# Designed miniproteins, single chains, continued (5), part 61

Each design is a single chain, and the fold is of that chain. pLDDT is the mean over its residues in the fold that is shown.

## One batch from the design tools (miniprotein)

Design m18110
Fold by ESMFold2-Fast:
Structure m18110 (fold): chain A 70 residues (1-70)
Amino acid sequence: SAVERMIAEKELPKAEAALAAVREAAAQGRLISGDEARALGLNVKGPADPRAVAARLERGIANGRAVLAE
């Protein structure tokens, strides 16, 4: 639907930015704090494993791209 496409188009850039930040945390060998998660718009209460958060974001991004591709 148009609404699903609008949501995917709006949320994909945010999710991709959050994934980049989460991957950087993983590369640094650190956990994501609750404050950092909130700043990234993530529904995660830290400290959290950035690999687990990245996997969830990657799935969300894939779903959003599928909606746009149909």
Scores: mean pLDDT 77

Design m18111
Fold by ESMFold2-Fast:
Structure m18111 (fold): chain A 88 residues (1-88)
Amino acid sequence: SAGAAEGKALAEKLTEEMVALAEEAIKSGSREELLRKTREIAELLHKGLAEGSAMSAEDAATGAAYYAGLGKGVQKAQELIEQAEEKL
């Protein structure tokens, strides 16, 4: 459905933002920057979860697709953060 496609696209955009922050952590080679970028990712996720709740209230299909995509995005960002930690 159009709603499901929209939810997926919004989750992909948030995933891209979280991944970019994780990649900056990898490039920094710094524990301090790793912690800062991890916090920024957590703040983005917190805002994304609130937005997803609003989406679900308006259209269940949009919200479901968004949350499914967000789960995959979080996993990808976490894997990149773990790579950054291993390089320290």
Scores: mean pLDDT 84

Design m18112
Fold by ESMFold2-Fast:
Structure m18112 (fold): chain A 80 residues (1-80)
Amino acid sequence: DPSQQAIQEIKEQLDQTIAQLEQRIEELKQKNQEEADKLQSLLERAKENLKRFLKMLESPPEETQRMALEGLEEFRRENR
């Protein structure tokens, strides 16, 4: 199913982006702990929202899947 492959690819890309952001936050902790703590809090909130979107993508009606994919794409744009 192409949609399931697309969802898996999006998950992998998001996991890689999150890992890169976590690494940058860890580097930032050595230089500016306060800024790192703020970014970590934002990232944790973003992870919770992403988990909700990904859950919606796996079994819902097609319209809901489309809305969830649009939300994930917007998240990627805002957090690059």
Scores: mean pLDDT 72

Design m18113
Fold by ESMFold2-Fast:
Structure m18113 (fold): chain A 92 residues (1-92)
Amino acid sequence: SEEAKKYLEKLEKALKETVEELKKKFPGLKELSQEEKKIVEEIANAIAKRLEEELGVKVSDEFKKLIFELLKISISTGDRDYVSDLVTEKLE
């Protein structure tokens, strides 16, 4: 639907702004191991697939990368609540 597409575009913008702000705040985040990176990529793909199923629209590869980056930062910082709150702020 048109509403689902607009929601997805708004969500992608919020995720992008959140990732950019988090990278500025935490420039020295620990790199993930190759095994951890694979697991996080699988989780990001699962989240994207669920969102596609719920909204009935396909998400971009860029959107999937943004989910991956958010998960990586959330894991590295250990502050999931802060990351979630920031996404909510950018979504408004």
Scores: mean pLDDT 78

Design m18114
Fold by ESMFold2-Fast:
Structure m18114 (fold): chain A 115 residues (1-115)
Amino acid sequence: ELERLKKLMKKALEEAGFTTPVQIIQLLIDFLKEAKYKVENQKKPLTEEELREAQALIDIAKEKSTNPKVIELLDEIDELVKKAYEASKNGDFETAVKYLDEAIKKAEEARKLAK
């Protein structure tokens, strides 16, 4: 479940010193780039586990963010990752890659605004 994964991930991140929204958004960017590589180059669909991990990082970043624009971008990223998951599940890897590219661009914007 997302809630349990989120609690475990939040604790692990805090223990590792990842406490700022900038740090968590950077982890999200790295995660999305790896997911894109697998979909684009290996033709592997996004797993439900990968979807839940991305959603947990997004939620943790939202909890730590005070900038409303960053929160709005994180909500848009969540929607794009869900769309990428559904597209890749249906074998539409090109559409999934486009959604992941859009999500990465929005995450990079969110990281710049979060600071």
Scores: mean pLDDT 88

Design m18115
Fold by ESMFold2-Fast:
Structure m18115 (fold): chain A 100 residues (1-100)
Amino acid sequence: SKEELLEEFLERLRQVGAEALTKMDEIIKEVKKNPNIPLDEVSEKIREVLAEFGKRLQEILDEFRKKYEPTEEDVERLREALSALSDEIQKKIDEINKLV
């Protein structure tokens, strides 16, 4: 059904987000273990995680738009999920910035 397809895309977004958050947690652990880590190295690691996340997110959204002609309600559900995920990622970035 269309609802099952939407749920599959929402699950894929959650999975991609969970992977990004896991990589951010790895950066946090590395900074905590090595407080003398160069700021440029930390910034590069964050940038790489965000670039990969953004690319995978765009691929999922492009596939969703192409295969599933979404209603405005479907778009809003995706927007809300993306907003929540962006907030969680920003909190991890803020935590890293407090450690350096």
Scores: mean pLDDT 84

Design m18116
Fold by ESMFold2-Fast:
Parts: structure tokens; C-alpha cells; sequence
Structure m18116 (fold): chain A 87 residues (1-87)
């Protein structure tokens, strides 16, 4: 478990290290919307805003890079939550 968490954290950090500050900021906006969506439920305005954010990243050719940064941030969040549960 711990070894796999360390590998996941390393992969997430590598993904984020290759991302621009702009990509990280856009990814953080998406992550914040996703967290609010989870907190407020699927029919919330935040869930709709998160869906629209995802559609906009895809439809406008906005970056594989932004989605990669988002994935890295999500992976780090999962690692932190698992470590907190095991501590």
C-alpha cells in the first residue's frame, strides 16, 4: 500500500512539474468545481459548472496539458486522503 502510494505521488508530481502555471491554475479551477459538485450534489449549479468547464476544455482544443495538470492534482488529493486514513 505505502509503496504504491509513493509511486502514485511521484507520478503526480512529475505530471505537475511538466505543466505551466496557466495549466495548473485552470486545473485548480476545475478541481475546485468538482469538489463543490461532490459536496453540493449532482443537481447543483456547481455540478453543472464543472460539466461546462470540462466541455469547454475539450471543445476549444484547450489543452491536453490542462487536463494532465488536473489529473496530477486529483492524484495528489487521493494520495493525501489515503495517507490520512492510514495514519
Amino acid sequence: MEEKMAELEKKAKELLAGSSEKAKKLAQEGLDLQQQSIKNGSDSDKARQFGQWLEQQVAQGKGVKTLQAYEGLLMLQVVRKVKERLA
Scores: mean pLDDT 72

Design m18117
Fold by ESMFold2-Fast:
Structure m18117 (fold): chain A 83 residues (1-83)
Amino acid sequence: MEEQLPEEFRKLVEADKKIDEALDKYLDPSDPEVQAARREYDEARQRFLEALVEYHKNGDEEKYKEALREYGRARQRLVSLPA
């Protein structure tokens, strides 16, 4: 079996950190819309990490794919907020 999934996880975490650093520079953390979008992003990231663990534990590929889609959607919403 390939160790591709752990590498993909590492790359996503690194990209996520870079985005968080950039967004902190441009977005007002006291804005309710920014707070809501960031919360949704954080929740989607957490669900993605949980689904990744479940995928390794139980082989639930569909749950992993669903969580990945939600994570991408929340991420896209956050980066689309007006600065």
Scores: mean pLDDT 71

Design m18118
Fold by ESMFold2-Fast:
Structure m18118 (fold): chain A 80 residues (1-80)
Amino acid sequence: DKEKKNKESAEALLGVAEAVRAFAAAGVPPSVIAQFVRRGLSGVYGVSEEEIEAVVEAAEAGDIDRAVALLRETAKRLEE
């Protein structure tokens, strides 16, 4: 059950990472991307509030590469 939830969470994180890249490429403002990230990660199993806030801060700052990297590292941690 926990391994299955971790896998589902990792897939959700990778989906958010792809959406973040697509939105940035389409010229969506950093503040809107940050709001999308906060909403998309809220309640995702195995992701801490601190991890969510780190991604949101990177997105808000317009550091899309960092936001995507943080999402991928968290997904990798969940999948081991």
Scores: mean pLDDT 85

Design m18119
Fold by ESMFold2-Fast:
Formats: C-alpha cells, sequence, structure tokens
Structure m18119 (fold): chain A 57 residues (1-57)
C-alpha cells in the first residue's frame, strides 16, 4: 500500500492515515473480520470497509 493510497482511503473513510494502516494490518495480517477490526479501533465497520476498498484501488 502506497502513501497516496493511504491518504485517499483516510479521506474517503473519514479516518486518520494511521487508523487506515491499523485497519489493513488487522484484517490482512491478523485475519480479523471488518467488524472485529472496527470494534478494536473504535470506528464503524463501514469506515473500515471503505478504507480497505479505497486503499486497494
Amino acid sequence: VTEEQLRRAAEAAGLSEETVRKAIYLVDKEKLTVFEAAKKLGVTPEQVRLAIREAEA
């Protein structure tokens, strides 16, 4: 994931770039669901889903 992808994802999801990195790490490396990652980060599942989708674009 590039810095440009992180910035775009953060803007789209209404999150910080650090939160987007953590969301990607939790889902991709820790194999958590979007719901579990959202609960751990204190954000909505929709924000996590949008962040991952935009970061992969």
Scores: mean pLDDT 80

Design m18120
Fold by ESMFold2-Fast:
Structure m18120 (fold): chain A 70 residues (1-70)
Amino acid sequence: ELAERLKAAKSEEERDRVYTELVQRLIDGTPYRELAEIAREAGDEETAKIFESLYEAEQRVKEQKRFPRK
């Protein structure tokens, strides 16, 4: 469903709304990798690449950061 909405979004405002919902999914615990798959399914390769890059950055931070911030 989100992939269809993102695919149908033609304006920056509509895309922002779909991205906001994707961010809500992320806050709920959805990994960046799953969000990248949604973007690919929608045919938005640019957004999929962005989420892939964020996934890699998150993995790097997780590997280095084992404790909560002081």
Scores: mean pLDDT 70

Design m18121
Fold by ESMFold2-Fast:
Structure m18121 (fold): chain A 90 residues (1-90)
Amino acid sequence: MSDAEAEALAEAYARELLESLGVTDEEVKEEVARLLIEAYRAEQAGDMAKAFELGARAAELMAEHSKDKEVAEKLKELSEELRKLAEELK
């Protein structure tokens, strides 16, 4: 696939995942999708610390804007775990 096609598919997948997690605000979905794509690129480059940092930021943003309180709490826990993993890799 072209880079543009791969990026479009990743964004579409991220948006669908976000809706399933109770994140329905378009601006928030755009920002989270951007962070997840950057995290994926960091992982592909072998920068796992950066990937986890970006993932933690995405999870925190999702937790703040999720309409499902149980999902929001799990996303906050995920964000803290990803931050700890990023620090362990530095």
Scores: mean pLDDT 78

Design m18122
Fold by ESMFold2-Fast:
Structure m18122 (fold): chain A 78 residues (1-78)
Amino acid sequence: SELQRRFLREVAAREAINMVKKEVKDPELAQKAIDEIRESMRIEDPEKQAERVKNAMLKAGVSQELADEAAEAILDAG
């Protein structure tokens, strides 16, 4: 179901936001990453959404491992 895939991608993106809140101690960098991840929810292509989320997390100083995990969760959701 398209609605189910959209819901699961939104859940994955919100989990990425929670990772940013936990890992990024600078509130301005955290907010910029959160805003970019929220904007990524408007992207219809899961691969482009995953790339946007990963890049936002990396720019905020989140580890490559956690950023890759978040991107994979979005791709797995479809």
Scores: mean pLDDT 86

Design m18123
Fold by ESMFold2-Fast:
Structure m18123 (fold): chain A 80 residues (1-80)
Amino acid sequence: SAQDRLAERLRELYEKYRSRLTPEQAARFEAVIRAIREERASLGEAARAMMDLVNALANEDPELALEIDEEFRAILAEVS
């Protein structure tokens, strides 16, 4: 399903950036992946949660936030 593909691609994105995330940011990212895998979030809800995370991250590390945002938007285009 599209949800399964999104969850898989987000897990790959998470593993790529995990070392650059704070424990709080990492936990938020994992919560989004878990919500998708447990069918508790729609694609739109997951996208909103990721945008909220990127916006929060931009206050601390704008370069990292931009990198994650660009890759996330590419994933959404691929899955949709």
Scores: mean pLDDT 84

Design m18124
Fold by ESMFold2-Fast:
Structure m18124 (fold): chain A 83 residues (1-83)
Amino acid sequence: GGKDGLLGEVSGGLARLALGVGLATNDPKGALEAARKSVETAEEALRRAREAGDTESIERAERGLRDAREALERAEELLAQQA
């Protein structure tokens, strides 16, 4: 596994953490911004992993991107509910 796969996986974890903090602190806007940045980082990591052709890195980056996107969708839902 390359560094790009790890970066993607870490980005997914950070997005989930940001969502949790936003829920605990009642800051859905902060959670949304953090989740968006995590998705962007995960998408870059996945693109680089695909360019390198490392299957393990691609799989890690894909998991990280899924986690980041799930956290973003949840943050957007929470912001909409509190609007």
Scores: mean pLDDT 75

Design m18125
Fold by ESMFold2-Fast:
Structure m18125 (fold): chain A 91 residues (1-91)
Amino acid sequence: SMEELERKLREMEERMRPLVEEAQELSKDPSPENQVRLLQVQLEILDLYDEALAWIQEQFPDLSAEERAAIAALRAQIDARRAQLAAELAA
């Protein structure tokens, strides 16, 4: 329902807010320690986005082929970005 969707979006916004605020604060001082933490925070944000897309696929099984392809493409982009950030973190 729209109420359930609105509740889930609010829950996600509440989970995202402290991560976004931390990322903004870390970006003010580009120390090596802050750069490492910023990469970790960005990975957590991507995990939340992927969780949301997975939830949409679970809740809306009757999505069109085009909608399913669009979500799959977004999730592939998230996976690619996560791999890039993980490689930067490991370097």
Scores: mean pLDDT 84

Design m18126
Fold by ESMFold2-Fast:
Structure m18126 (fold): chain A 86 residues (1-86)
Amino acid sequence: MASGPGWAFVQAPAGTVLGGRLDADGRFTPAEGPLVLPQGTRIVGAGPNAEKPIVVTADQRVSVNGFTFDVRVVPGPPVTLYLAST
């Protein structure tokens, strides 16, 4: 999903959506700090440059479809996070 120039949305679990800024090089910067995700969460890129899903099992910096962001892992049921690109 895209909402216009310079903005992007990442769909998170339970209907949560994270908004952020897209740089000219496609780098996504979330509005608020690291993504807090349950252990085992899958991050799936979408679009013409979609890459392999990443499974998050520990705190780390991840890169999907040219977007980079920090992840903090918490206990809980794993979910799938969809990263939309333009």
Scores: mean pLDDT 59

Design m18127
Fold by ESMFold2-Fast:
Structure m18127 (fold): chain A 98 residues (1-98)
Amino acid sequence: MELLERILEVVPVMGEKYLASLSKEEAIELIKNEVELVEKNKENAAIVASSMAYVKHILELHPELREDPEVQEAMKRLEEIVEERREEIEEYLRTLEE
């Protein structure tokens, strides 16, 4: 999806060394916490975009997690919220490109 790729490209993600050091269990828990944060704040495009970028970055560092059922469910829910908030997220991403 073009929007998800743009989120990963434009939204800053910090703490790569920390994220790379996470165990599988810790990474899954962090992804689940990000989904819960987005569910509580889905009207906030910055939070939705930042959480998607963070989860995508975790999956780039831990690609084996993409096959985990809990991670697949979490990603599906995040992608559904991103599509629901598409216009607001695209506007937010535009401000980061300035």
Scores: mean pLDDT 78

Design m18128
Fold by ESMFold2-Fast:
Structure m18128 (fold): chain A 64 residues (1-64)
Amino acid sequence: GKAFEEAIKAALEGNLEEAQKLVAPILQKLSVDQAEAASAGIMRGVNDKDAKLGVELAEEGIKK
């Protein structure tokens, strides 16, 4: 959701501390597999500079 989008945007701006603060409480509530899938989606969004793609992949990972 919105937290993943804001985290990807913060990371793209170089604010890694803010990105971690936004994502950490969400990932802590997920299973290991869901957290790894969500993290992979976020990283792809950062690498491709596409926050929408990163959010879609992270949310799909959580649904499994």
Scores: mean pLDDT 78

Design m18129
Fold by ESMFold2-Fast:
Structure m18129 (fold): chain A 76 residues (1-76)
Amino acid sequence: ASSEKELLSFLEEEARKLLSPEKYALLKPDSLQFLADYIKKFSGAENLQELKVEALKFLKEYISKLSVEELGRFLK
């Protein structure tokens, strides 16, 4: 419960810093939850600190490289 809330808050804050305003506007609570679940499923991270590292990499290396249209499709 607390680790989930912390991960969601971390994703929102880092996305605000790393993404364009148009891309950040696509990240509603359901989309943030989807990203958190995706990172948990595919990173293999065992704890919150590892999840934060993987979340930051995913935002920088994958999400930031998508167009607004591609990100919108990914989040559906």
Scores: mean pLDDT 80

Design m18130
Fold by ESMFold2-Fast:
Structure m18130 (fold): chain A 70 residues (1-70)
Amino acid sequence: RRVWWDFVRQDDDYLESRLYDEDGRLLRTVRAEGRDAVLAYRDRLARLGVEEEERRYEELGPDYFLPAPE
């Protein structure tokens, strides 16, 4: 199943992105609120790369979540 991201907003303390399937259906909305959550998400993307993160999201499906802050 093919998916793609639409990045709605990216700030230092807020991030929102939406994932759509090949039929244009919204599969999920990802939100990170607060600096710590945004930094955790950015760190994950920096380590794995955007394409690899998208691939993992496709494997895990709509239940894939942002890491909880430690």
Scores: mean pLDDT 64

Design m18131
Fold by ESMFold2-Fast:
Structure m18131 (fold): chain A 86 residues (1-86)
Amino acid sequence: SMEVEMAKILASATVLLSAVYFYVRVARDKNSPKAPELEALYEEAVELQKRLQEAVDQGNLKEARELLDRMEEIEREAQRLYDEAA
């Protein structure tokens, strides 16, 4: 159902945002030179999550999926920066 698909999209977005937050937290604790770049990616992910919630509230499954794809791209970039900083 559309409701189940929307719930899965929101859950996935929450996991992705949590992962980026974790990368930022660890980078800050290690005083990593990549911390500011990771923080910028986190801020972008927060804005995408707000737009994704609006798309879900409007029942726009297509836009919600496109926004989730963009959040996945951000998480991949954040993970690369995190791994490079180790």
Scores: mean pLDDT 88

Design m18132
Fold by ESMFold2-Fast:
Structure m18132 (fold): chain A 79 residues (1-79)
Amino acid sequence: MTVRIPTPPIYIEAENLEEAAKKALEELGLANDKNTEVRFLEESPRTGEKDVIEIRKTVKNGLLTGDDLEVVFEVHLKK
């Protein structure tokens, strides 16, 4: 069973979404994490803002209970 944990929106200063994604991954320490998924969304489900990046990190916590934690980061362009 997967438990999804949302985080507050992150605002990154970048020229485009691909650059913002790279900066966010580096800031979160996830640039080399193979259990991290990056998705480009047309619209934020939380704020309604256009062109948003969703970063999901799977954390194996309590393997014996069968529960996986998925931390969800929402990244927006700032300026």
Scores: mean pLDDT 71

Design m18133
Fold by ESMFold2-Fast:
Structure m18133 (fold): chain A 65 residues (1-65)
Amino acid sequence: MEKIKKLEEKLKGKTTVTQGEVVEILRSLGFSDEEIEQILNYLSTIGNPGRFTKGQVIGALEKLL
């Protein structure tokens, strides 16, 4: 829960984020490289290649946590 709230705060004012931005944000929130890989694999299934909406990123965390 707290990690999702912090993610929402870091994504505040952003409509979309790049894959690189997602990686940087998740690492800053204390996610492991394995957890980040699982999140990115899920996002690659549901989103546009290399760019994701705020809702897609949050939804991936909610599904995987």
Scores: mean pLDDT 75

Design m18134
Fold by ESMFold2-Fast:
Structure m18134 (fold): chain A 61 residues (1-61)
Amino acid sequence: SEETLERIQKLFKEGKGEEAARLYLRDLIESVAKEKGLPVPEIPDDATIEELVQLLRELEK
């Protein structure tokens, strides 16, 4: 979403690249799930980049 992209850009400008990557992956997971007609997986607030990438890989099977 536009709001998510604005938040990501702000985090990059603030040097918070890891936070920006996590927001991007969360948005991507939701988009992929919706496109495939799958339920959006429950994502913990403290999910790591590695955990988010694993969730995305499972959705793309």
Scores: mean pLDDT 77

Design m18135
Fold by ESMFold2-Fast:
Structure m18135 (fold): chain A 65 residues (1-65)
Amino acid sequence: GLEAVQRARDAARRAGASPEDVAAATYMNSKALVDQGIMTREEAEAAARAAGGDPDAKSGSGLPF
């Protein structure tokens, strides 16, 4: 759930990903949880905003690894 999203976000930051890429990755992971019924859309949007991005911003295809 939310903890897994936070771990992925922290790992991306340590790998040197930009704040925008971290936000996009956070949103995409959260969206997958919404599609599975584990997380609400509002929780996914909150997680993306906490990562420093707009959940409606373009999903970055540019995480370094």
Scores: mean pLDDT 61

Design m18136
Fold by ESMFold2-Fast:
Structure m18136 (fold): chain A 69 residues (1-69)
Amino acid sequence: GEFSEEFEKYLKETYGLELLPDTQEGRIQFVADLARATAKTVEELETLLAATGNPALRERLEEIIEEMK
Protein backbone atom coordinates (compact mmCIF):
# COMPACT_ATOMS: atom_id res chain seq x y z
CA GLY A 1 0.00 0.00 0.00
CA GLU A 2 0.86 3.70 0.00
CA PHE A 3 2.94 5.34 2.70
CA SER A 4 0.95 6.93 5.53
CA GLU A 5 0.71 10.75 5.59
CA GLU A 6 2.59 10.72 8.92
CA PHE A 7 5.46 8.68 7.41
CA GLU A 8 5.68 10.94 4.33
CA LYS A 9 5.81 13.97 6.66
CA TYR A 10 8.56 12.26 8.70
CA LEU A 11 10.63 11.67 5.55
CA LYS A 12 10.15 15.25 4.30
CA GLU A 13 11.07 16.77 7.68
CA THR A 14 13.98 14.39 8.44
CA TYR A 15 15.64 14.52 4.99
CA GLY A 16 14.50 17.98 3.81
CA LEU A 17 12.51 16.57 0.90
CA GLU A 18 9.80 18.57 -0.89
CA LEU A 19 8.30 15.69 -2.91
CA LEU A 20 8.50 11.90 -3.12
CA PRO A 21 8.17 9.84 -6.35
CA ASP A 22 4.59 9.57 -7.71
CA THR A 23 4.34 5.74 -7.66
CA GLN A 24 4.33 3.51 -4.58
CA GLU A 25 7.08 1.34 -6.10
CA GLY A 26 9.12 4.49 -6.83
CA ARG A 27 8.60 5.77 -3.25
CA ILE A 28 9.68 2.42 -1.73
CA GLN A 29 12.78 2.27 -3.97
CA PHE A 30 13.60 5.95 -3.30
CA VAL A 31 13.44 5.52 0.51
CA ALA A 32 15.49 2.29 0.36
CA ASP A 33 18.15 4.05 -1.79
CA LEU A 34 18.07 7.11 0.52
CA ALA A 35 18.51 4.86 3.58
CA ARG A 36 21.52 3.09 1.99
CA ALA A 37 23.10 6.44 1.00
CA THR A 38 22.49 8.45 4.21
CA ALA A 39 22.25 6.04 7.18
CA LYS A 40 25.50 5.83 9.17
CA THR A 41 24.18 3.45 11.86
CA VAL A 42 21.70 0.58 12.29
CA GLU A 43 19.84 2.81 14.80
CA GLU A 44 18.96 5.32 12.02
CA LEU A 45 17.50 2.49 9.89
CA GLU A 46 15.61 1.09 12.92
CA THR A 47 14.03 4.56 13.37
CA LEU A 48 12.80 4.47 9.73
CA LEU A 49 11.53 0.91 10.25
CA ALA A 50 9.60 1.97 13.38
CA ALA A 51 8.06 4.96 11.51
CA THR A 52 6.75 2.98 8.51
CA GLY A 53 3.76 0.62 8.32
CA ASN A 54 4.41 -0.27 4.67
CA PRO A 55 5.32 -4.01 4.57
CA ALA A 56 7.37 -3.81 1.33
CA LEU A 57 9.46 -0.92 2.69
CA ARG A 58 9.89 -2.70 6.06
CA GLU A 59 11.26 -5.76 4.20
CA ARG A 60 13.73 -3.58 2.22
CA LEU A 61 14.89 -1.74 5.37
CA GLU A 62 15.36 -5.05 7.26
CA GLU A 63 17.57 -6.30 4.38
CA ILE A 64 19.69 -3.10 4.58
CA ILE A 65 20.04 -3.49 8.38
CA GLU A 66 21.26 -7.09 7.92
CA GLU A 67 23.83 -5.88 5.33
CA MET A 68 25.20 -3.36 7.89
CA LYS A 69 25.70 -5.97 10.66
Scores: mean pLDDT 74

Design m18137
Fold by ESMFold2-Fast:
Structure m18137 (fold): chain A 83 residues (1-83)
Amino acid sequence: LFDIALELGASKEQAERLTRLSEEVEAQIERLEAAGLHDEAAALRRRLTEAIRLVVQGKFDEALAVLEAARAEGDAVLAALAA
């Protein structure tokens, strides 16, 4: 993802943030799957796919917004499980 974003004209900062956020969301997906929350995991996977599509269109800020929203959604679901 980092190299693709850079080739498409993203800044190094945007590419680093995209890579970090995608890795964080992927980790949340694994945790949700392990908890048996397959529908919530599938929703986060769709968000990752949307973000990649936005990156290849050169819409880096929109892709970052999608990943930030996905991470926040994943955090909320995982926090609810811990309660």
Scores: mean pLDDT 84

Design m18138
Fold by ESMFold2-Fast:
Structure m18138 (fold): chain A 91 residues (1-91)
Amino acid sequence: MLEEKLKEFEKEIEEARELIESEMAEENRPLALEAIEYAEKAIEYELAGDKKKAAEYAEKAMMLGSLARGFLDEEEAQKKLEELKKRKKEA
């Protein structure tokens, strides 16, 4: 369903944006921000009904996001993931 996919993309973008703002060093932010731009492009193509291009841009976003995650401070990234895990358990 288009609506469910949009919610998933929005959630992933919000999570990525939070990590970039709080944990990522300025030198590594361009890669993470580029990943967000590709994710937004994927949403645009999904809305336009171009599922093939939406998938291509989603893959690019995932690849760049994975690369950017390698540049995060691993200890701080792990602490943030543990906090998110704790919040899910308390919710």
Scores: mean pLDDT 64

Design m18139
Fold by ESMFold2-Fast:
Structure m18139 (fold): chain A 70 residues (1-70)
Amino acid sequence: DDARRRRLQILIDNIRRRQANGVTPSRADVTVRGIAAMYRDMGFDDATIARFLGMSNDQRIAALERRIAR
């Protein structure tokens, strides 16, 4: 779905901008739970979300790019 790919691209762009500015999610005025809720709204399962929360920004970008490539 085009809308799903656009949402995934927005997430990737957001992570890249935070990475470029040296900002981690926990210091970006956004809680880890807020990020998890966003991923759930996009249809990610709890196991995938748990992996994402444990990942570096680069690993998260790579995982999201794989989902766009579907």
Scores: mean pLDDT 63

Design m18140
Fold by ESMFold2-Fast:
Structure m18140 (fold): chain A 71 residues (1-71)
Amino acid sequence: SVAEAQKIVDAIKKILEMRKEGKSDEEIRAQLREDGYSDETIEKAEKVLEDIKIGNGDYPEKVPVVSAPAA
């Protein structure tokens, strides 16, 4: 489990670095496969990044907060 988590973290770092270089998701996947990463590891790394996007506000909009009127 720890070794698998380490591979996913390493894949995430490579994905982020390649995205900073302007590579597309398809190009990144091809590069990771060439580097010896499995499709499973790549898929897990991509899912973690999508979860971070959704959870960390890497989007310009957010759900409006509604509160009950107090007065």
Scores: mean pLDDT 70

Design m18141
Fold by ESMFold2-Fast:
Structure m18141 (fold): chain A 76 residues (1-76)
Amino acid sequence: MERIRETLLAGVDAIYASKSQEELDKVGAELRAELLRLGVAPDLAERTINTLVAGKQLGLSKETLYAIAEAAAERA
């Protein structure tokens, strides 16, 4: 559980630092692969990544993305 939370928080940092759609897509794919390695269900991993990426695209704050990531980690 802690490793999933740490991975998602690091993923938020990478997503927030992304400067283009191409960087967001790459970071999202890498984060999804890591969540799958940690045993997160594919559907949950996909929905979580899509939510974080969409949040960045909509201009949500880094704090809001952290809150989304922590909520997702509790369900994983």
Scores: mean pLDDT 81

Design m18142
Fold by ESMFold2-Fast:
Structure m18142 (fold): chain A 85 residues (1-85)
Amino acid sequence: ETKEEFLKLLELTQEPLLALLRQFPEDREVLLEALGEAMFKLAMGEISAEEALEITLEKVREHGSPALVEAFEKLKKEVLEKLKE
């Protein structure tokens, strides 16, 4: 189950996240660090895909630009709609 959630989250987020990295290059380290931590915990079965997205957003809110926060909030909403299946 956990591995399937991790792979599904990667599939749903990989392209949108690459787009965010291109759009917000100054926030690249913040986004990658936040994602790395959340995705590692998800892969280890410690958290859900929804929790991984929430943790990433919290880190982005703390260290990222307001524009990145808005873009990631939109991404999170779209991904969660697809994950509810």
Scores: mean pLDDT 78

Design m18143
Fold by ESMFold2-Fast:
Structure m18143 (fold): chain A 78 residues (1-78)
Amino acid sequence: MSEEDFEAEVLLALGLIYMAIAEISKNKEDQIEAYRKALELFERALELSTDPVLQAEARRNIEEARKKIKELEKELSK
């Protein structure tokens, strides 16, 4: 594992922590903020990673975070 791949793994782990924070948050605005922070961390992990497995995991989590943000933003507009 390279130093960059190790940093990518740490960023992925931190992103997953923010995904969990979003799930336990009581209001939609706090959920969106947590998912946005997770998204930023996953995007940084993808940029640093040279491992195809880490890249695939980062892309999957980016898609999930984006989907959650979009769903919550639609609910707030109602």
Scores: mean pLDDT 86

Design m18144
Fold by ESMFold2-Fast:
Structure m18144 (fold): chain A 96 residues (1-96)
Amino acid sequence: SPLEEVEELIKEIDEIMKQLKEGKISVSEAIEKLKEIAKRGIELVKKNPDLDPVTLAALSLTLAGAFFDISLLSSPEEQKKVEEMMEEINKLWKEV
């Protein structure tokens, strides 16, 4: 189910953020993992155009919150990488 796939992506985001806050992964690793999840989410939307907008909003909001938290935890160099990644993801979302 597309709904179950989105719920699983949200759970993966929560686990990544937990590992980051516990110091088990680096900021760079968290960014790369979240980038993969964002791309998987976009692909899921492209395959399922009738997907509920509320479900998509939940995924989008969870990703935005995660990137905001990472921005607060990152060095100036890592923060620039976060901003560049958000711009790329926004471009991909416009194609959907």
Scores: mean pLDDT 78

